# Ledger of designs, part 92: designed miniproteins, single chains, continued (4)

Each design is a single chain, and the fold is of that chain. pLDDT is the mean over its residues in the fold that is shown.

## One batch from the design tools (miniprotein)

Design m15182
Fold by ESMFold2-Fast:
Structure m15182 (fold): chain A 94 residues (1-94)
Amino acid sequence: SMKDLKEQVYNILSDVINELKDKYDLTSKEGGEALANAVARKAKEANFPNMLLLAAVLSKLAENNFDISKLKEIVNNTTVVEAMNPETAVIFQE
């Protein structure tokens, strides 16, 4: 369900951001690249099926300077339409 996917997105992003925030400025180019790579890796390890949803939430979080306190609100307010837009996936580097 979409609720279960959103919970997984929250867990992946909160875990990665908490791991990286003490090592990188996530608003920097280097920090942003490290974050995108770590999110993609964690999603693959978790066998997470919807990379577009991850990209949509991560893009909105970036607009909020990676403020983890806003993550739950962003996840809850991300729409199905946004999760289906392939253009949001551009944040990920393979």
Scores: mean pLDDT 73

Design m15183
Fold by ESMFold2-Fast:
Structure m15183 (fold): chain A 95 residues (1-95)
Amino acid sequence: DAGRRITEAVELLRKAEEALKNGDYETAIEYAKQAIETAQGSGLLGLEIIHRAKRLIIEAYEKMGKTEEAQAMRSRVEALKKKRDELGKKIEEEN
C-alpha cells in the first residue's frame, strides 16, 4: 500500500530531521536510510521523500566530518538525476 508506506516514510524522515537538529547524526542517517527504503515504489511523493532523505544523509556526513561519504552520496544523487534527464529526453523523441 503506497499510502501507508508514504505515511511511515514521512514519520521516519521527521525523526531523522529531529535527530539531525539534536546533533545525533548517526541516528539521523539511520532513520533517513529507513525512510528511503520505506518510500521505494511509492510514486512521485515517494521520490520526493527519497531526495529529502538523501540530502539529510549528506548534511549529517558533512557535520560529522565524513567528507568522502558525503561526496559519494552526492555523486550518486547526481548520476540518478542525469539518468532521469536522459530518459525524459528519449520519451519526448518517441512521441
Scores: mean pLDDT 80

Design m15184
Fold by ESMFold2-Fast:
Structure m15184 (fold): chain A 85 residues (1-85)
Amino acid sequence: SVMDVILNVYEKTLDEVNRLMDQGINLSFDDGFRLFLEVAAEELKKLDKKTQEEFIGKLRSLVRTFGRLHHRDVDKLLEELDKIL
């Protein structure tokens, strides 16, 4: 399902964040968000067109929610997502 793809993107992002942090790299929210978008873009390439459209829609919802929770400019985050996907 699309939710399984989103969970896979999240898990791959966490693995990369942990890898970098284990190397002593201190990551900002913006760094983590860019990593998330890069992982999402790679997973998007593997999906059929219908699943891609649903995946992008769900990612927009997640970005809106996380942006609000972290007191970020949601419109700017969504613009960055739309540019990479």
Scores: mean pLDDT 85

Design m15185
Fold by ESMFold2-Fast:
Structure m15185 (fold): chain A 67 residues (1-67)
Amino acid sequence: GLSPETQEYIENALERIRYYLEVLKDRKKAEEIRDELRELILRTAPPEKIEPMLKKLEKVYEEAEKE
């Protein structure tokens, strides 16, 4: 099983991902990042692989906010 700290990180990351994807649902760049994040989560990838993709999604969100 996953450690409680790792499980909490994944749950928090999933909530952040859901929020960004809901806001950016019609953005092509967000869809590409969503598909990659989904693959990483399904493969139970370590946080170190999820974090860079989450940061890319956050950057797309920040760019959309400036428009």
Scores: mean pLDDT 69

Design m15186
Fold by ESMFold2-Fast:
Structure m15186 (fold): chain A 95 residues (1-95)
Amino acid sequence: MATPEQLLDFAEAALKSPNPTAVLVGVALANSLPREQIQKLVPLAIELLKDPDPLKRVAAVYVLGRANTPESKKALEEALKDPDPLVRQVAKELL
């Protein structure tokens, strides 16, 4: 079985991918992690919210919602103002 540390490394690499499909796989991997490991992805997810691709911003919103830190909640509130309606809807559901 993959360790939580290996899954974190795989999720981080996938979330940094230029391929939106790989980023969505990164979200699925992150959702299998303990909350402490997901919280380590918060800085990357905040950076990913600035990506021009709305699918990558949706991925960031899912990671931020799962992390449940003060920083992640603040970033989710900013995502409510996103120009893409799907990004706004997902952020609203996770707040």
Scores: mean pLDDT 80

Design m15187
Fold by ESMFold2-Fast:
Formats: C-alpha cells, structure tokens, sequence
Structure m15187 (fold): chain A 68 residues (1-68)
C-alpha cells in the first residue's frame, strides 16, 4: 500500500518534471481553442493562422520571462 503510493508519487514527479513543458503547451493550446472553434467547419483564414502563431509566440515569451 505505502510502497504503491510512493512509487506512484515518484512516477508522477518524473512526469511533472517532463511535463512542466507540457503544461506550457497545454496553456497555449487553451489560448488557441477559441480561435480554432471560430474556424471550425470552415477553412482557416490566413489571418487566423497568423493570430494562432502570434498567440503561441507570446505565451512562449511570457513563460521564458517567468522562468527567470
């Protein structure tokens, strides 16, 4: 029981270290969801693609600042 819990925590800890990067990815994906939804069922416009790229870049820059 306790061993199982400790092993689960170790596995989760390793995933957290690997997935601090993934949390950033998830956050930028969340930010892009409204844009994707707006374009759902139709072809994405050039403007919408550019907005998606900009939002992703902004989020990456913001997190780089926070990591300092």
Amino acid sequence: TMKELIEALRKASREVLENESEELEKEQLEKLKPLVEKAEGREVTEEEKEEGKRLTKELEEEYEKRLK
Scores: mean pLDDT 58

Design m15188
Fold by ESMFold2-Fast:
Structure m15188 (fold): chain A 56 residues (1-56)
Amino acid sequence: SEEEEIKNRIRQLFNEQDHSREELRQKLLEEFKDKDLIDKEVNEFVKYHPSVLQPK
């Protein structure tokens, strides 16, 4: 499903390098068309990975 693909892509991007929430969101918007689904999955990921909100 697109939801599963988005979740997998978020994990891949996060593992490759540190990204802010907006960087993850923008990368996903380049690959996927469902903005609402992207926002939902990014928000869920960030809820459990707070470092994504404020990269140093």
Scores: mean pLDDT 72

Design m15189
Fold by ESMFold2-Fast:
Structure m15189 (fold): chain A 75 residues (1-75)
Amino acid sequence: MKALREEGERAVEEAMERYGLDDPEKAVELEIQEILEEAEAEAARLDDESKAAAVLAAGELRAMELRLLYDIVKE
């Protein structure tokens, strides 16, 4: 639990620094949106449907992990 909280705090700080925001919730929302948009753009460049699906799944997993880490931090 403590290790996940520290990891979440670091991820939130990195997002806030990246977007120049002092609002952690807004920074996390923007980071999640960027992760998903980048995954969709990458998948659209692939001719292989299975590879495209894997890229989308990886993006969704990264977004979900960030959401879970932020939920731990805000508790």
Scores: mean pLDDT 81

Design m15190
Fold by ESMFold2-Fast:
Structure m15190 (fold): chain A 62 residues (1-62)
Amino acid sequence: SDQATINRLVAEIGRLARQLRDQGRMTDAQAAALGAQVAQAIADRDIARLQAIVDDLRARLA
């Protein structure tokens, strides 16, 4: 279902953001801005945007 896909992507974003924060590679302000973007994508049920956020965070960890 779309909801199950959204839930998986949101969980993945949370894991990736935590890794960046633990490495000192994401500030509290950047984490807050990311949280707002994720909340809007969830409200819009925008799976493509959530996937793009995952891809961006993975690129930052590489």
Scores: mean pLDDT 89

Design m15191
Fold by ESMFold2-Fast:
Order: structure tokens, then sequence, then C-alpha cells
Structure m15191 (fold): chain A 88 residues (1-88)
């Protein structure tokens, strides 16, 4: 689980960093930041899906929870940024 925990922690931190960067950046840069968040989240989720396919039963619940949390975070940040873009 150490590798899963590290992936989730690092991906979560990067998404949060990108969210903060977007809030400080001019609107012209927001589409690129949103795309970077999507790419990072998709890569991490793909890795978690591959891990889930070979994981023992004891780890499957934790992997599913990690994937759900990561997906929710990414979707929330992307929606917030997209809503702000539409207000411009």
Amino acid sequence: MELVDRLVEETTARIRELHEEALRAPPEEWPAIVEEIREIAEAALAWLEQALAVAPPELRERLRAAAAELRELAERVIRELEERLREL
C-alpha cells in the first residue's frame, strides 16, 4: 500500500498546486491548467485500475476508495475552474 499511498498523496498535492496556480494565473492560462489536471488524474486513475486488476482482496477496497477520492477531487477542481472561465 505504500506505493498507492504515495501516488494518491503526490497526485492530490499536484492537483492542489495546480488549483492554486490557476487562481493566481490570468484566465488565458486556465485551459492549459485544467488539461494538466485532467492528464495527471487520468494517469493516476489508470495506474490504480491496473493495480486493482492484480490486487489481493484485502487491498481492493483501499484501491477503490483511493480512486474514488482522486476522481472526486479532480472533478471538483476542474468544475470550479470551468465555472470561473464561463463567468469571464
Scores: mean pLDDT 82

Design m15192
Fold by ESMFold2-Fast:
Structure m15192 (fold): chain A 90 residues (1-90)
Amino acid sequence: DEEKKNRAREAIMDKALLKWEENNWQDLTDEEIEEIIKEVEKKFGVTFSDEEKKELKNMIRSFQEGLKTLSDKSKQLLVEQAKARLDELG
């Protein structure tokens, strides 16, 4: 179900945003990224292939590079939006 996988990808990015805030915007380890993916897979009832997980890791790292150009206020707004989306998922 591609729709469920797309929703799961959104949740992975939102959880990565929250984890970056907790870590003072330091780079996430591969282990932290894999933990986030596994948690979201359980919540959505989806399974990502090894290739899809590699793509997700690349997306997360690319997104983090973009975040480095943003103000603290913009980063905080993104975090609050991510929290709201995750709360709606239950």
Scores: mean pLDDT 84

Design m15193
Fold by ESMFold2-Fast:
Formats: C-alpha cells, sequence, structure tokens
Structure m15193 (fold): chain A 67 residues (1-67)
C-alpha cells in the first residue's frame, strides 16, 4: 500500500512521502537528464512489495545521493 511504501521511504531516506521525493527529483532533472516519469518508475521498483528489504535500502540510498 502507499502507507507501507512511505514507511519504507521514511526509514531509509530523508523524505516523508512519495510526492516530496518526486518534487526533489524534478528540481535536479534538467542537470541530470531525469524526468518525473523516470523518478516515479524508479520509486515503483524501490517501494514494491516484491523488492527485498535489503534492495529497498540500497536503491533509496542511491536515489538520495543523487539529490
Amino acid sequence: SKAEAEEILKKYSKFNNIEELVEAYKTVAPDRGFDEAQARSFLDIALSPDTPEEAKEILLKEMEKLL
């Protein structure tokens, strides 16, 4: 669920919700070649129930480093 996804986000990143992270990504997109659709696609993978907990931590920490 969205609530479960956002709890994982809070645990492994500085962001409190999905929209906060997407807005941060949009701010850097012109310099890094990312767009909102790419940011949301990455979040769908990182926050998916099918993604192992260890992989979620790694993916969210790597995303946070880009911001």
Scores: mean pLDDT 68

Design m15194
Fold by ESMFold2-Fast:
Structure m15194 (fold): chain A 81 residues (1-81)
Amino acid sequence: MKPPSEEELAAWELAISVAIKFKDVDLIIKIVEKTPDIEQLVKRLEEEGDTDRAKLIREIAKAIKEGNLEKAKELAKQLTE
């Protein structure tokens, strides 16, 4: 519930960037699921000009929240470019 610090957001951004670089779909989903405030991470990416990844991460988070793990995996594969 408490908003993450800038350092915490930077750490989550690095973690997801590494998962994307290694094309680890399951790790991407796990990071998105465990990120304490995914909307803050999405806004950070949008501010950095990474709008395509921000959009996909938001959609993955929504799919996870809805219990649609199949859709989350499909979107995570798209995120790996």
Scores: mean pLDDT 80

Design m15195
Fold by ESMFold2-Fast:
Structure m15195 (fold): chain A 90 residues (1-90)
Amino acid sequence: MPPVLRETPQEVLDGLMRGWGMSREQLLKLAQIVVEAKKKGWSVEELKKKLKEAGLPEDTLERLTGSDSQEDFDSLALVAEVFLEQAERE
């Protein structure tokens, strides 16, 4: 994985568990929602609504990506897909 200026997605997810008190199950649900949003072509706004319905803060995307940009969302979706794949194998 190339070096990135921002925290790695795994470090962000670990921060959510520690800082926001999210369980691993909640984190997996977050990843599932992000992957489903990408697969179904949901907009960032639709994703925000879905995350809010799941009981997550409205600024969840901003905190995870550092911005609400589509490019950052696409990067997060790829990492979430890999995370879910690895979690399913274990």
Scores: mean pLDDT 63

Design m15196
Fold by ESMFold2-Fast:
Structure m15196 (fold): chain A 88 residues (1-88)
Amino acid sequence: KIEEIEEEIVELLTEAFQTVAKVPLEELEKHRETIRKKLRELRKQMAELGFTRADLERAVEEGRRQGADPATIELAERIGLLLLEALE
C-alpha cells in the first residue's frame, strides 16, 4: 500500500507537469525514480519529526496567507495527505 501511495503521488506530479507546464512525457519519465527517492526521504523526515495532520493544515493556511497559487496549495495538500496516510 505504501508503494501504491508513492506511485499515486508520482503520477499526480507527472500529470501536473504534463498538463500545466506542457513538459514532454519522455523527459518526465527520466525523473520519476528521482521523485520516488525524494518522496521516501521526505516521508522518513516527516516521521522522525513527528509531522502531523495539524502541521499540514497550518502549512496550508500559511501558504494561503502568503498568497500562494490556489492550485499549488491544493496539490501540496493532496501530497501531504498521501504522505501522512503512508506514515499511518
Scores: mean pLDDT 69

Design m15197
Fold by ESMFold2-Fast:
Structure m15197 (fold): chain A 80 residues (1-80)
Amino acid sequence: MKEVEELKKKLEEDAKKRLEEFKKKNPDASKSVIVAVEVALDLEVAYKKWALEKMAELGLDPAKMDEDAVQGKLLREAVK
C-alpha cells in the first residue's frame, strides 16, 4: 500500500508542475481559464488515484493502466 501512496504523491506533484508550466506558457491566460485548467487537473488526479486503488483491488499492474481492456474495466467500475 505504501507504493500506492507514493504514486498518488507523484500524481499530485506532476499535476502541480503541469499547472505551473501552463501558467508559464500562457502568461496572458484569464483567471477563469487558469481555474478551468486547475479543476481539470484536479479531476484527472482524483480519477487516477481512484484508478490506482481499484487496480490494486483487482490485482492489476499499474503500468497497464493505459491498456484499452484495463480502461474499459475502470470505466465500468467508475459508473457504478
Scores: mean pLDDT 75

Design m15198
Fold by ESMFold2-Fast:
Structure m15198 (fold): chain A 79 residues (1-79)
Amino acid sequence: LTPEQRKKEAEDGLQAARGLKEEAIRLVKEHPDDPEAQRRATILLVALGILYAAFDFLGDKETAEEVRKLYEEALKAIE
């Protein structure tokens, strides 16, 4: 990958991570008594964890750390 491609992948990944966080929080906040919404929110959190692991594995530690922060924020918000 070129440096430009890596930067775009990091930007795309962070945008995806922000979307996953916001949707997981929305599902829990709007549907607090819906087990199906909670299950979907859990799947989105797993996807966030996979995104973190992927960037960490590829050596993009800065992007991985930003995704990790979004994951932690989502966990705190859905409590």
Scores: mean pLDDT 84

Design m15199
Fold by ESMFold2-Fast:
Structure m15199 (fold): chain A 78 residues (1-78)
Amino acid sequence: LTDEELQKLHSYVLTVLGLILQGRFDEAIEVAREGVREFEGVSDEALGTMLSSLGVALAAAGRLDEAREYFDKAIELG
């Protein structure tokens, strides 16, 4: 990852966490999905981080089966 790409990854993760803390779970899920799309084909490490962030957002929203699927995908990349 370039320094710019790493800063962008950090911004996605912090935005997702901030939205979760505000109870804005649907928006957190959409931002996490945008991050997954952004890093797909760019970096498996960054993609894994975004898949984990999507899993956390889904779990916070009570969508536990979907959260598990994305956590499993993140583990498979690492």
Scores: mean pLDDT 87

Design m15200
Fold by ESMFold2-Fast:
Structure m15200 (fold): chain A 82 residues (1-82)
Amino acid sequence: SAELEKKIAELQRLLAEAQALLARYLAETDPEERRRLLQEAIEVVRRMIEKLEELRPYLDPEAVEEALRQLEETLKYLEGLL
């Protein structure tokens, strides 16, 4: 469906955004800018969790639960770096 395709595209965009922010975080030497990039990455991961939940009716339940678990572990790790 068009809605499913749109949600998948949004999730892929958020993944690329999170990866770019984390790459910038790892390269950044300014502590204030590093904290800002990390907080932005955390917000993107939270939006990914939300979008993945919206995909739940369209996807295999076990695959969604595993992906959510991985994103929640990533979120917890990143929040621990603040």
Scores: mean pLDDT 88

Design m15201
Fold by ESMFold2-Fast:
Structure m15201 (fold): chain A 98 residues (1-98)
Amino acid sequence: TTFVSVGVEGDPELAERTQRLALERLQARQPRSLEEAVEAAKEAALEALKELGIKGTVRVASRSESEIDGVRVSRVVLEVIDEKGEVIARITVTVGER
């Protein structure tokens, strides 16, 4: 069984809007892979930036894999960067298989 979660930290307005849009995309698409979940999260962040009138981009900051209680967990951290190169939000996408 595959599970997917998305968490957003950073600027409160951007984080809340990104989280909402990401959850809507995950519910609609029901991604079965890390790649699909990461794509949904990136699209959500870009739409949130557009809605708030913030100039910025989204980049992959890190990728990691871990094993927790025999469950393989893959994690990607995305950073939302403003026009000055400052990190204004961080998105953690987690996919696990049981």
Scores: mean pLDDT 82

Design m15202
Fold by ESMFold2-Fast:
Structure m15202 (fold): chain A 88 residues (1-88)
Amino acid sequence: SGEALALVRELFEAEDEAEREALADRIAELTGGDKAKILEGYALLEKAKKEKDEVKRLELARKAAELIAEATGLDLRRVRLVALLAVG
């Protein structure tokens, strides 16, 4: 749903661990998804944001999007767009 995708965007922009936990809980609730896998996808995106090599950064962002899409059942193309926008 559009609501769950918007929450994934908020998760990727979240700076506080408690906010990330709350967003991951809400995404899992809305999608029936696995919270642990959602947070694993977030962790890959955080690695992407810190990566200075553009090729590795984009690879990590794509992997984060794939993991979130698998965990939530959300459209991979839409999650991928959100992830790529989050890394610049």
Scores: mean pLDDT 86

Design m15203
Fold by ESMFold2-Fast:
Structure m15203 (fold): chain A 61 residues (1-61)
Amino acid sequence: SEVDRILAEYERIYATLSPEARAEVERRVAAWLAAHPGLSGLEFARARLAIAREVLAEQRR
């Protein structure tokens, strides 16, 4: 499914992050969830992947 594909990509990115970058992903995800109560699992999966990609890009700078 699309959700499974998104989850697999998220796990690959997350595994490459430093502990500090992982903590930043967790902080941004928590903020996103607080702002978006009651949304579908697919929307959450997409948002979490986007956040992980942003943090990865920032870490590589």
Scores: mean pLDDT 83

Design m15204
Fold by ESMFold2-Fast:
Structure m15204 (fold): chain A 82 residues (1-82)
Amino acid sequence: DPPTVDQIVALAEAVARGEVPASEPFLEGLSQEQRQQTLLATVLGMSEAQQREVIERLSASDSPVLRAMAEELRAALAQLEA
């Protein structure tokens, strides 16, 4: 099943803290950059509605890391639609 928006936002928050959720143990051996790339790739595979909701929630975060992830996602989506 495709991931939910809540699952992706929780994963992004964990990655921003340098943590690996117990539900995603495959991320443990990856660098911080690779974890962020995996998150980005996952969001790009979601529906347009879910992608917009993820970007909105990350953009509203108090974390500068999460806001930066939202901008990277927005840029990647714009490039794919061009």
Scores: mean pLDDT 76

Design m15205
Fold by ESMFold2-Fast:
Structure m15205 (fold): chain A 88 residues (1-88)
Amino acid sequence: KVKELVEKVKESAKELLEKAKAGDEKGALESLVKALRYIDKLFELDEKEAKKMAEELIKTLREAAPYMDEITEGMLLISSGVLKASIE
């Protein structure tokens, strides 16, 4: 159900930022993978809601990036750019 997937994306995005702020790089990346998988499922069910959730995740990735090491920061910013291109 679309509403349940939206909740899962929001929870994963929140977890990503909390893990990033705590310096848990592995936890932050695991939360990113979960959020991306839920957004992918949303694109199959509701493209408009998927784009909206992708925009929120892009914002969260940019907020989380400065808390990560240089390589992980690069990965989050690249993921943000790829996701932005998918919704333009």
Scores: mean pLDDT 82

Design m15206
Fold by ESMFold2-Fast:
Structure m15206 (fold): chain A 98 residues (1-98)
Amino acid sequence: APDLSATQQLTAQLASKLAKQNIFSTAAAVETAAGLLADAATSSDQNVVAQILAKLVADNIITENQANEIVSQLNQLNAAKASSLDKVEALVAVLAKG
């Protein structure tokens, strides 16, 4: 919905797409991945982004290679001032290849 914060909008879109693609085996993993990835995508602090992705790797939700690709893609998308939809599609594509 347009009245939701950018983080809430990204969380909802990520959760929906991750669940539909069956990327994770549990609803809890989908919810954790969606929330933390939305926080990373909306954070202005690169150290916070790195800590969020390190937590996802430590929790075995994503691989270290996927975390590195997400950082690269978010930096490129932020530089291009990409839409929330472009960020969601890029993050889902990284996870679907894993």
Scores: mean pLDDT 78

Design m15207
Fold by ESMFold2-Fast:
Structure m15207 (fold): chain A 82 residues (1-82)
Amino acid sequence: SEQTGDALVERARREIDEATRLALEGSPEVYKEAADRLQRIADLAEAGARQMALQDPKTSERMRKVAEEARKAADFLRALAE
């Protein structure tokens, strides 16, 4: 449903923000853990986007953008951990 899609997008954005804040205070180990969490969020958002592509293209597009943002954040944190 529309409400379910909106809730998932909002949850993903909150989890991205929380993981990013945690990583900013951390050691290389914290950066790796945050990157792994963000990658899982990206994978879930991508899967959700694919499931909703035909039924709700607008929510699907929002989920894709969240997945892209989460992947970029994960890649950035992985680079910092090296």
Scores: mean pLDDT 78

Design m15208
Fold by ESMFold2-Fast:
Structure m15208 (fold): chain A 81 residues (1-81)
Amino acid sequence: EIEEDIAFVEEKLKEAGLPDELRSAILSTLRTALQKMTPEEREEVIKTVLDEIDRIAADLAAATSPEQREVLLKAYLQSLR
């Protein structure tokens, strides 16, 4: 079920400590994409998304100031729109 895949990714996003706005944007985009895919395609996309979550979390953690973190967050949000 797509909802199970979405719930799994949401849990990983929370675990990674991503801000609520970014979590909502990623989940919304992913839900729309998964609805058009086969189960095999969904599994591959979920793996790619998990790798991207780890990368985004690392980028945000590496930010040396609140201002730098905010700039990165806005850039990711724009990429999803």
Scores: mean pLDDT 78

Design m15209
Fold by ESMFold2-Fast:
Structure m15209 (fold): chain A 75 residues (1-75)
Amino acid sequence: SDLPKFVEPPKGKSLEVVEVDEPLDKAELGARIAKNKAEGISILLKMPASVYEKNKEILDPALENKVIGLEVLPE
């Protein structure tokens, strides 16, 4: 669960890299993903393993649907 991992973002016309060090807002992230997908922008979220665990319920559905990339850093 705390193992560092990398999930490659889907291919898009451009890539947005976002560093996350706090709990995410579920609705805001969902809206950002939807807007970026509509515009052909891929998104890669970078965060420590502890931040991933706190946001897991929001991130896991997006990862399963392959609409975001993720880079999890070791603590």
Scores: mean pLDDT 77

Design m15210
Fold by ESMFold2-Fast:
Order: C-alpha cells, then structure tokens, then sequence
Structure m15210 (fold): chain A 87 residues (1-87)
C-alpha cells in the first residue's frame, strides 16, 4: 500500500539523517540507494517528487565533509519535511 511505502521512506530518511550526523557517508549512500528502490514502487507523481528529494539529499551527502555533520543532517530533515508537505 502507499501508506506502507511512505512509512518505509520515513524509516530510511531517519536512518540517513543518523548516518550523516555520525559522519558515516557510506551508510548514508546505502540509504539513498534504498530510497531510490522505494521510488520505483510509487505512482508517477509521487515518484517524481521523491526522486527530486533524493537528488537534493545526495548533494548534501556529497558535500557533508564541508559543513558540520549536525548541519548536514538538519538540511536533509528540512528537505524531507518539504517533500512530505507535497504528498
């Protein structure tokens, strides 16, 4: 169901936030890959919005070493909040 997929997305985003806050960028990238797999299961409208969210989160992860880990984690949380408000 859509509700079950959205719950899995939230779980993966929470894991991503923790990984980034801990500086574990390999684990963060693994969560991004899991989010991309979940995107494949969504209707086209939701899939497009989720892929845009994942792209923004990937940019934060790729630049995470340039800012404090807590700030990177906060930016990912803000991206997720904006996405959640669109669905």
Amino acid sequence: SLEEILKKIEEKVKGLIVAVAEGDLARARAYLEELEELAKQLPEEHKKILLEMIEKMREIVDNAAKIPPEEAAKQIAEIYKEWYEKI
Scores: mean pLDDT 86

Design m15211
Fold by ESMFold2-Fast:
Structure m15211 (fold): chain A 66 residues (1-66)
Amino acid sequence: SRADELLRQGVEAIRAGKPDEALRLFEESAAADPTGRWRPVAELVRQEIAAGDLSRARHLADVLEL
């Protein structure tokens, strides 16, 4: 789905060291998911990026990608 595609792109952006791009992609993924299932996870990743903890953000993103 579009939401899953955007989520994967957000994970790649975090791995590439592009937190601003990752935030945009996670927000778009949450907006594209009509079930809202990705919203809580996208918010957790956003909070870790905002806190400057990119290692934890990457870990959370890796768990999401499975």
Scores: mean pLDDT 70

Design m15212
Fold by ESMFold2-Fast:
Structure m15212 (fold): chain A 72 residues (1-72)
Amino acid sequence: ATRRVRLTVTVEGKDGVAHNAATGSYLKVKAGETLVLSAYLTDAQVAGVRALGEAIKAQNPDAKVEVEELPV
């Protein structure tokens, strides 16, 4: 089944770079800004997004990264 998933990347206290999970590219984010991506994904794709979220965290130690499953 398709699930609604939200990936949130927040960079606090300084200008940073957030990864756009939907496009696989980097987006420059100003200090205090939040990048929010929402998509309807299959269960297999949700696992991929969670893995991507962990990779973003590892590469961006000042970023807060959250992956949430939302009601459809």
Scores: mean pLDDT 60

Design m15213
Fold by ESMFold2-Fast:
Structure m15213 (fold): chain A 60 residues (1-60)
Amino acid sequence: DVEKSLKLSERFLELARRSKDPRGSRALELGSEEIRKAALEGKSYQESLDLGVRAIEEGV
């Protein structure tokens, strides 16, 4: 479900913009990028979400 994944990516970017923590902001940006990339590659919503969360947890 590409549309649902892209909306999730947009929400992560909005959270990044609102964050006052540079590290947290960057992690959310990376999560957003991974969700969008996975969705455009045809991955499911759950797979896209899991990849985004993993990027945030890796902290870089």
Scores: mean pLDDT 80

Design m15214
Fold by ESMFold2-Fast:
Structure m15214 (fold): chain A 66 residues (1-66)
Amino acid sequence: GEEIVEKARKVAKEAVKGIAEANGVSEEDAKKAAEEGVKAIEEAVKAGDLELAESWLGALEAYAGL
């Protein structure tokens, strides 16, 4: 559970530029979007919805170029 969250935090940092470029938004808005993604993953893990957490992690990985 926690391992998914830690990975999401690292991937989210790498995803910020991809989110900003893909959506034409500011880096600050992209950082907020990435942080909300991590928060959603944390809540999914806490609720036991690992499939949802993995799905959102995959979306962040795509923005990070992974």
Scores: mean pLDDT 81

Design m15215
Fold by ESMFold2-Fast:
Structure m15215 (fold): chain A 91 residues (1-91)
Amino acid sequence: EEERKEREKKIIELLKKLKEEPDEEKALEIIKEIAELSKDLSREELIKLAKEAGLSETEALHITGLVLLLQGVKKEEVEEWLKKKREEKLA
């Protein structure tokens, strides 16, 4: 689907911009835009796009967690998921 491909490209561009953004307020606005565009993406798909944007695995997990929080996923669920994914990386 053309809309999905263009949306994925926009998410990658926003993730690249986010990587270079030192201002927390501006970074939050970028993350909010990513959250709106990625509602139909899985957690793994979002991590893949973040890695394609040049983020480290740790950065990709952190940004995915923030996106999930903004999409209404419970904080406790996001923290448990992030802990599990970080442990899998170290194992």
Scores: mean pLDDT 79

Design m15216
Fold by ESMFold2-Fast:
Structure m15216 (fold): chain A 71 residues (1-71)
Amino acid sequence: MEKLLEEAERLLELARELEKQGKTEAAAAVRQDAEGIRELARKAEETGDVRYEVAAELLAVAGRTTVRLAE
């Protein structure tokens, strides 16, 4: 779980850098993915359902892909 929250923080930092570059749409998408990771991580903690953790990991992949494509 801690690693997912750490990845969400990294994505938020990358979103800020994209925003500084004027890539506002990419920054918004990455920020949305990061917030989704946080929400799914919270649900995983509340319910104990590993499927929320897996979903958060998939959003982390999506966020990283968006950053890579925006470079």
Scores: mean pLDDT 82

Design m15217
Fold by ESMFold2-Fast:
Structure m15217 (fold): chain A 72 residues (1-72)
Amino acid sequence: MEEDIEELKKRGEEAIKKAKHPEVQKFLKDSLEYLIELAKTKNLTKEQLRELFDGVIAAAKRMEEVLEKEKK
């Protein structure tokens, strides 16, 4: 579990650096912290934790698309 949390932190930091909009960076940071808390407080499997994280990354990409559309 701890090793998986470190992997998520690294992937999260990379996703934050790649995000173009400050709102998406904040969403990724907050969501990552929330998932880490869930992993510690709930008996989540490694598969469940990774699935939730992948969902967060997908949501962040969608937010980028929405923000790009509204700025045009």
Scores: mean pLDDT 76

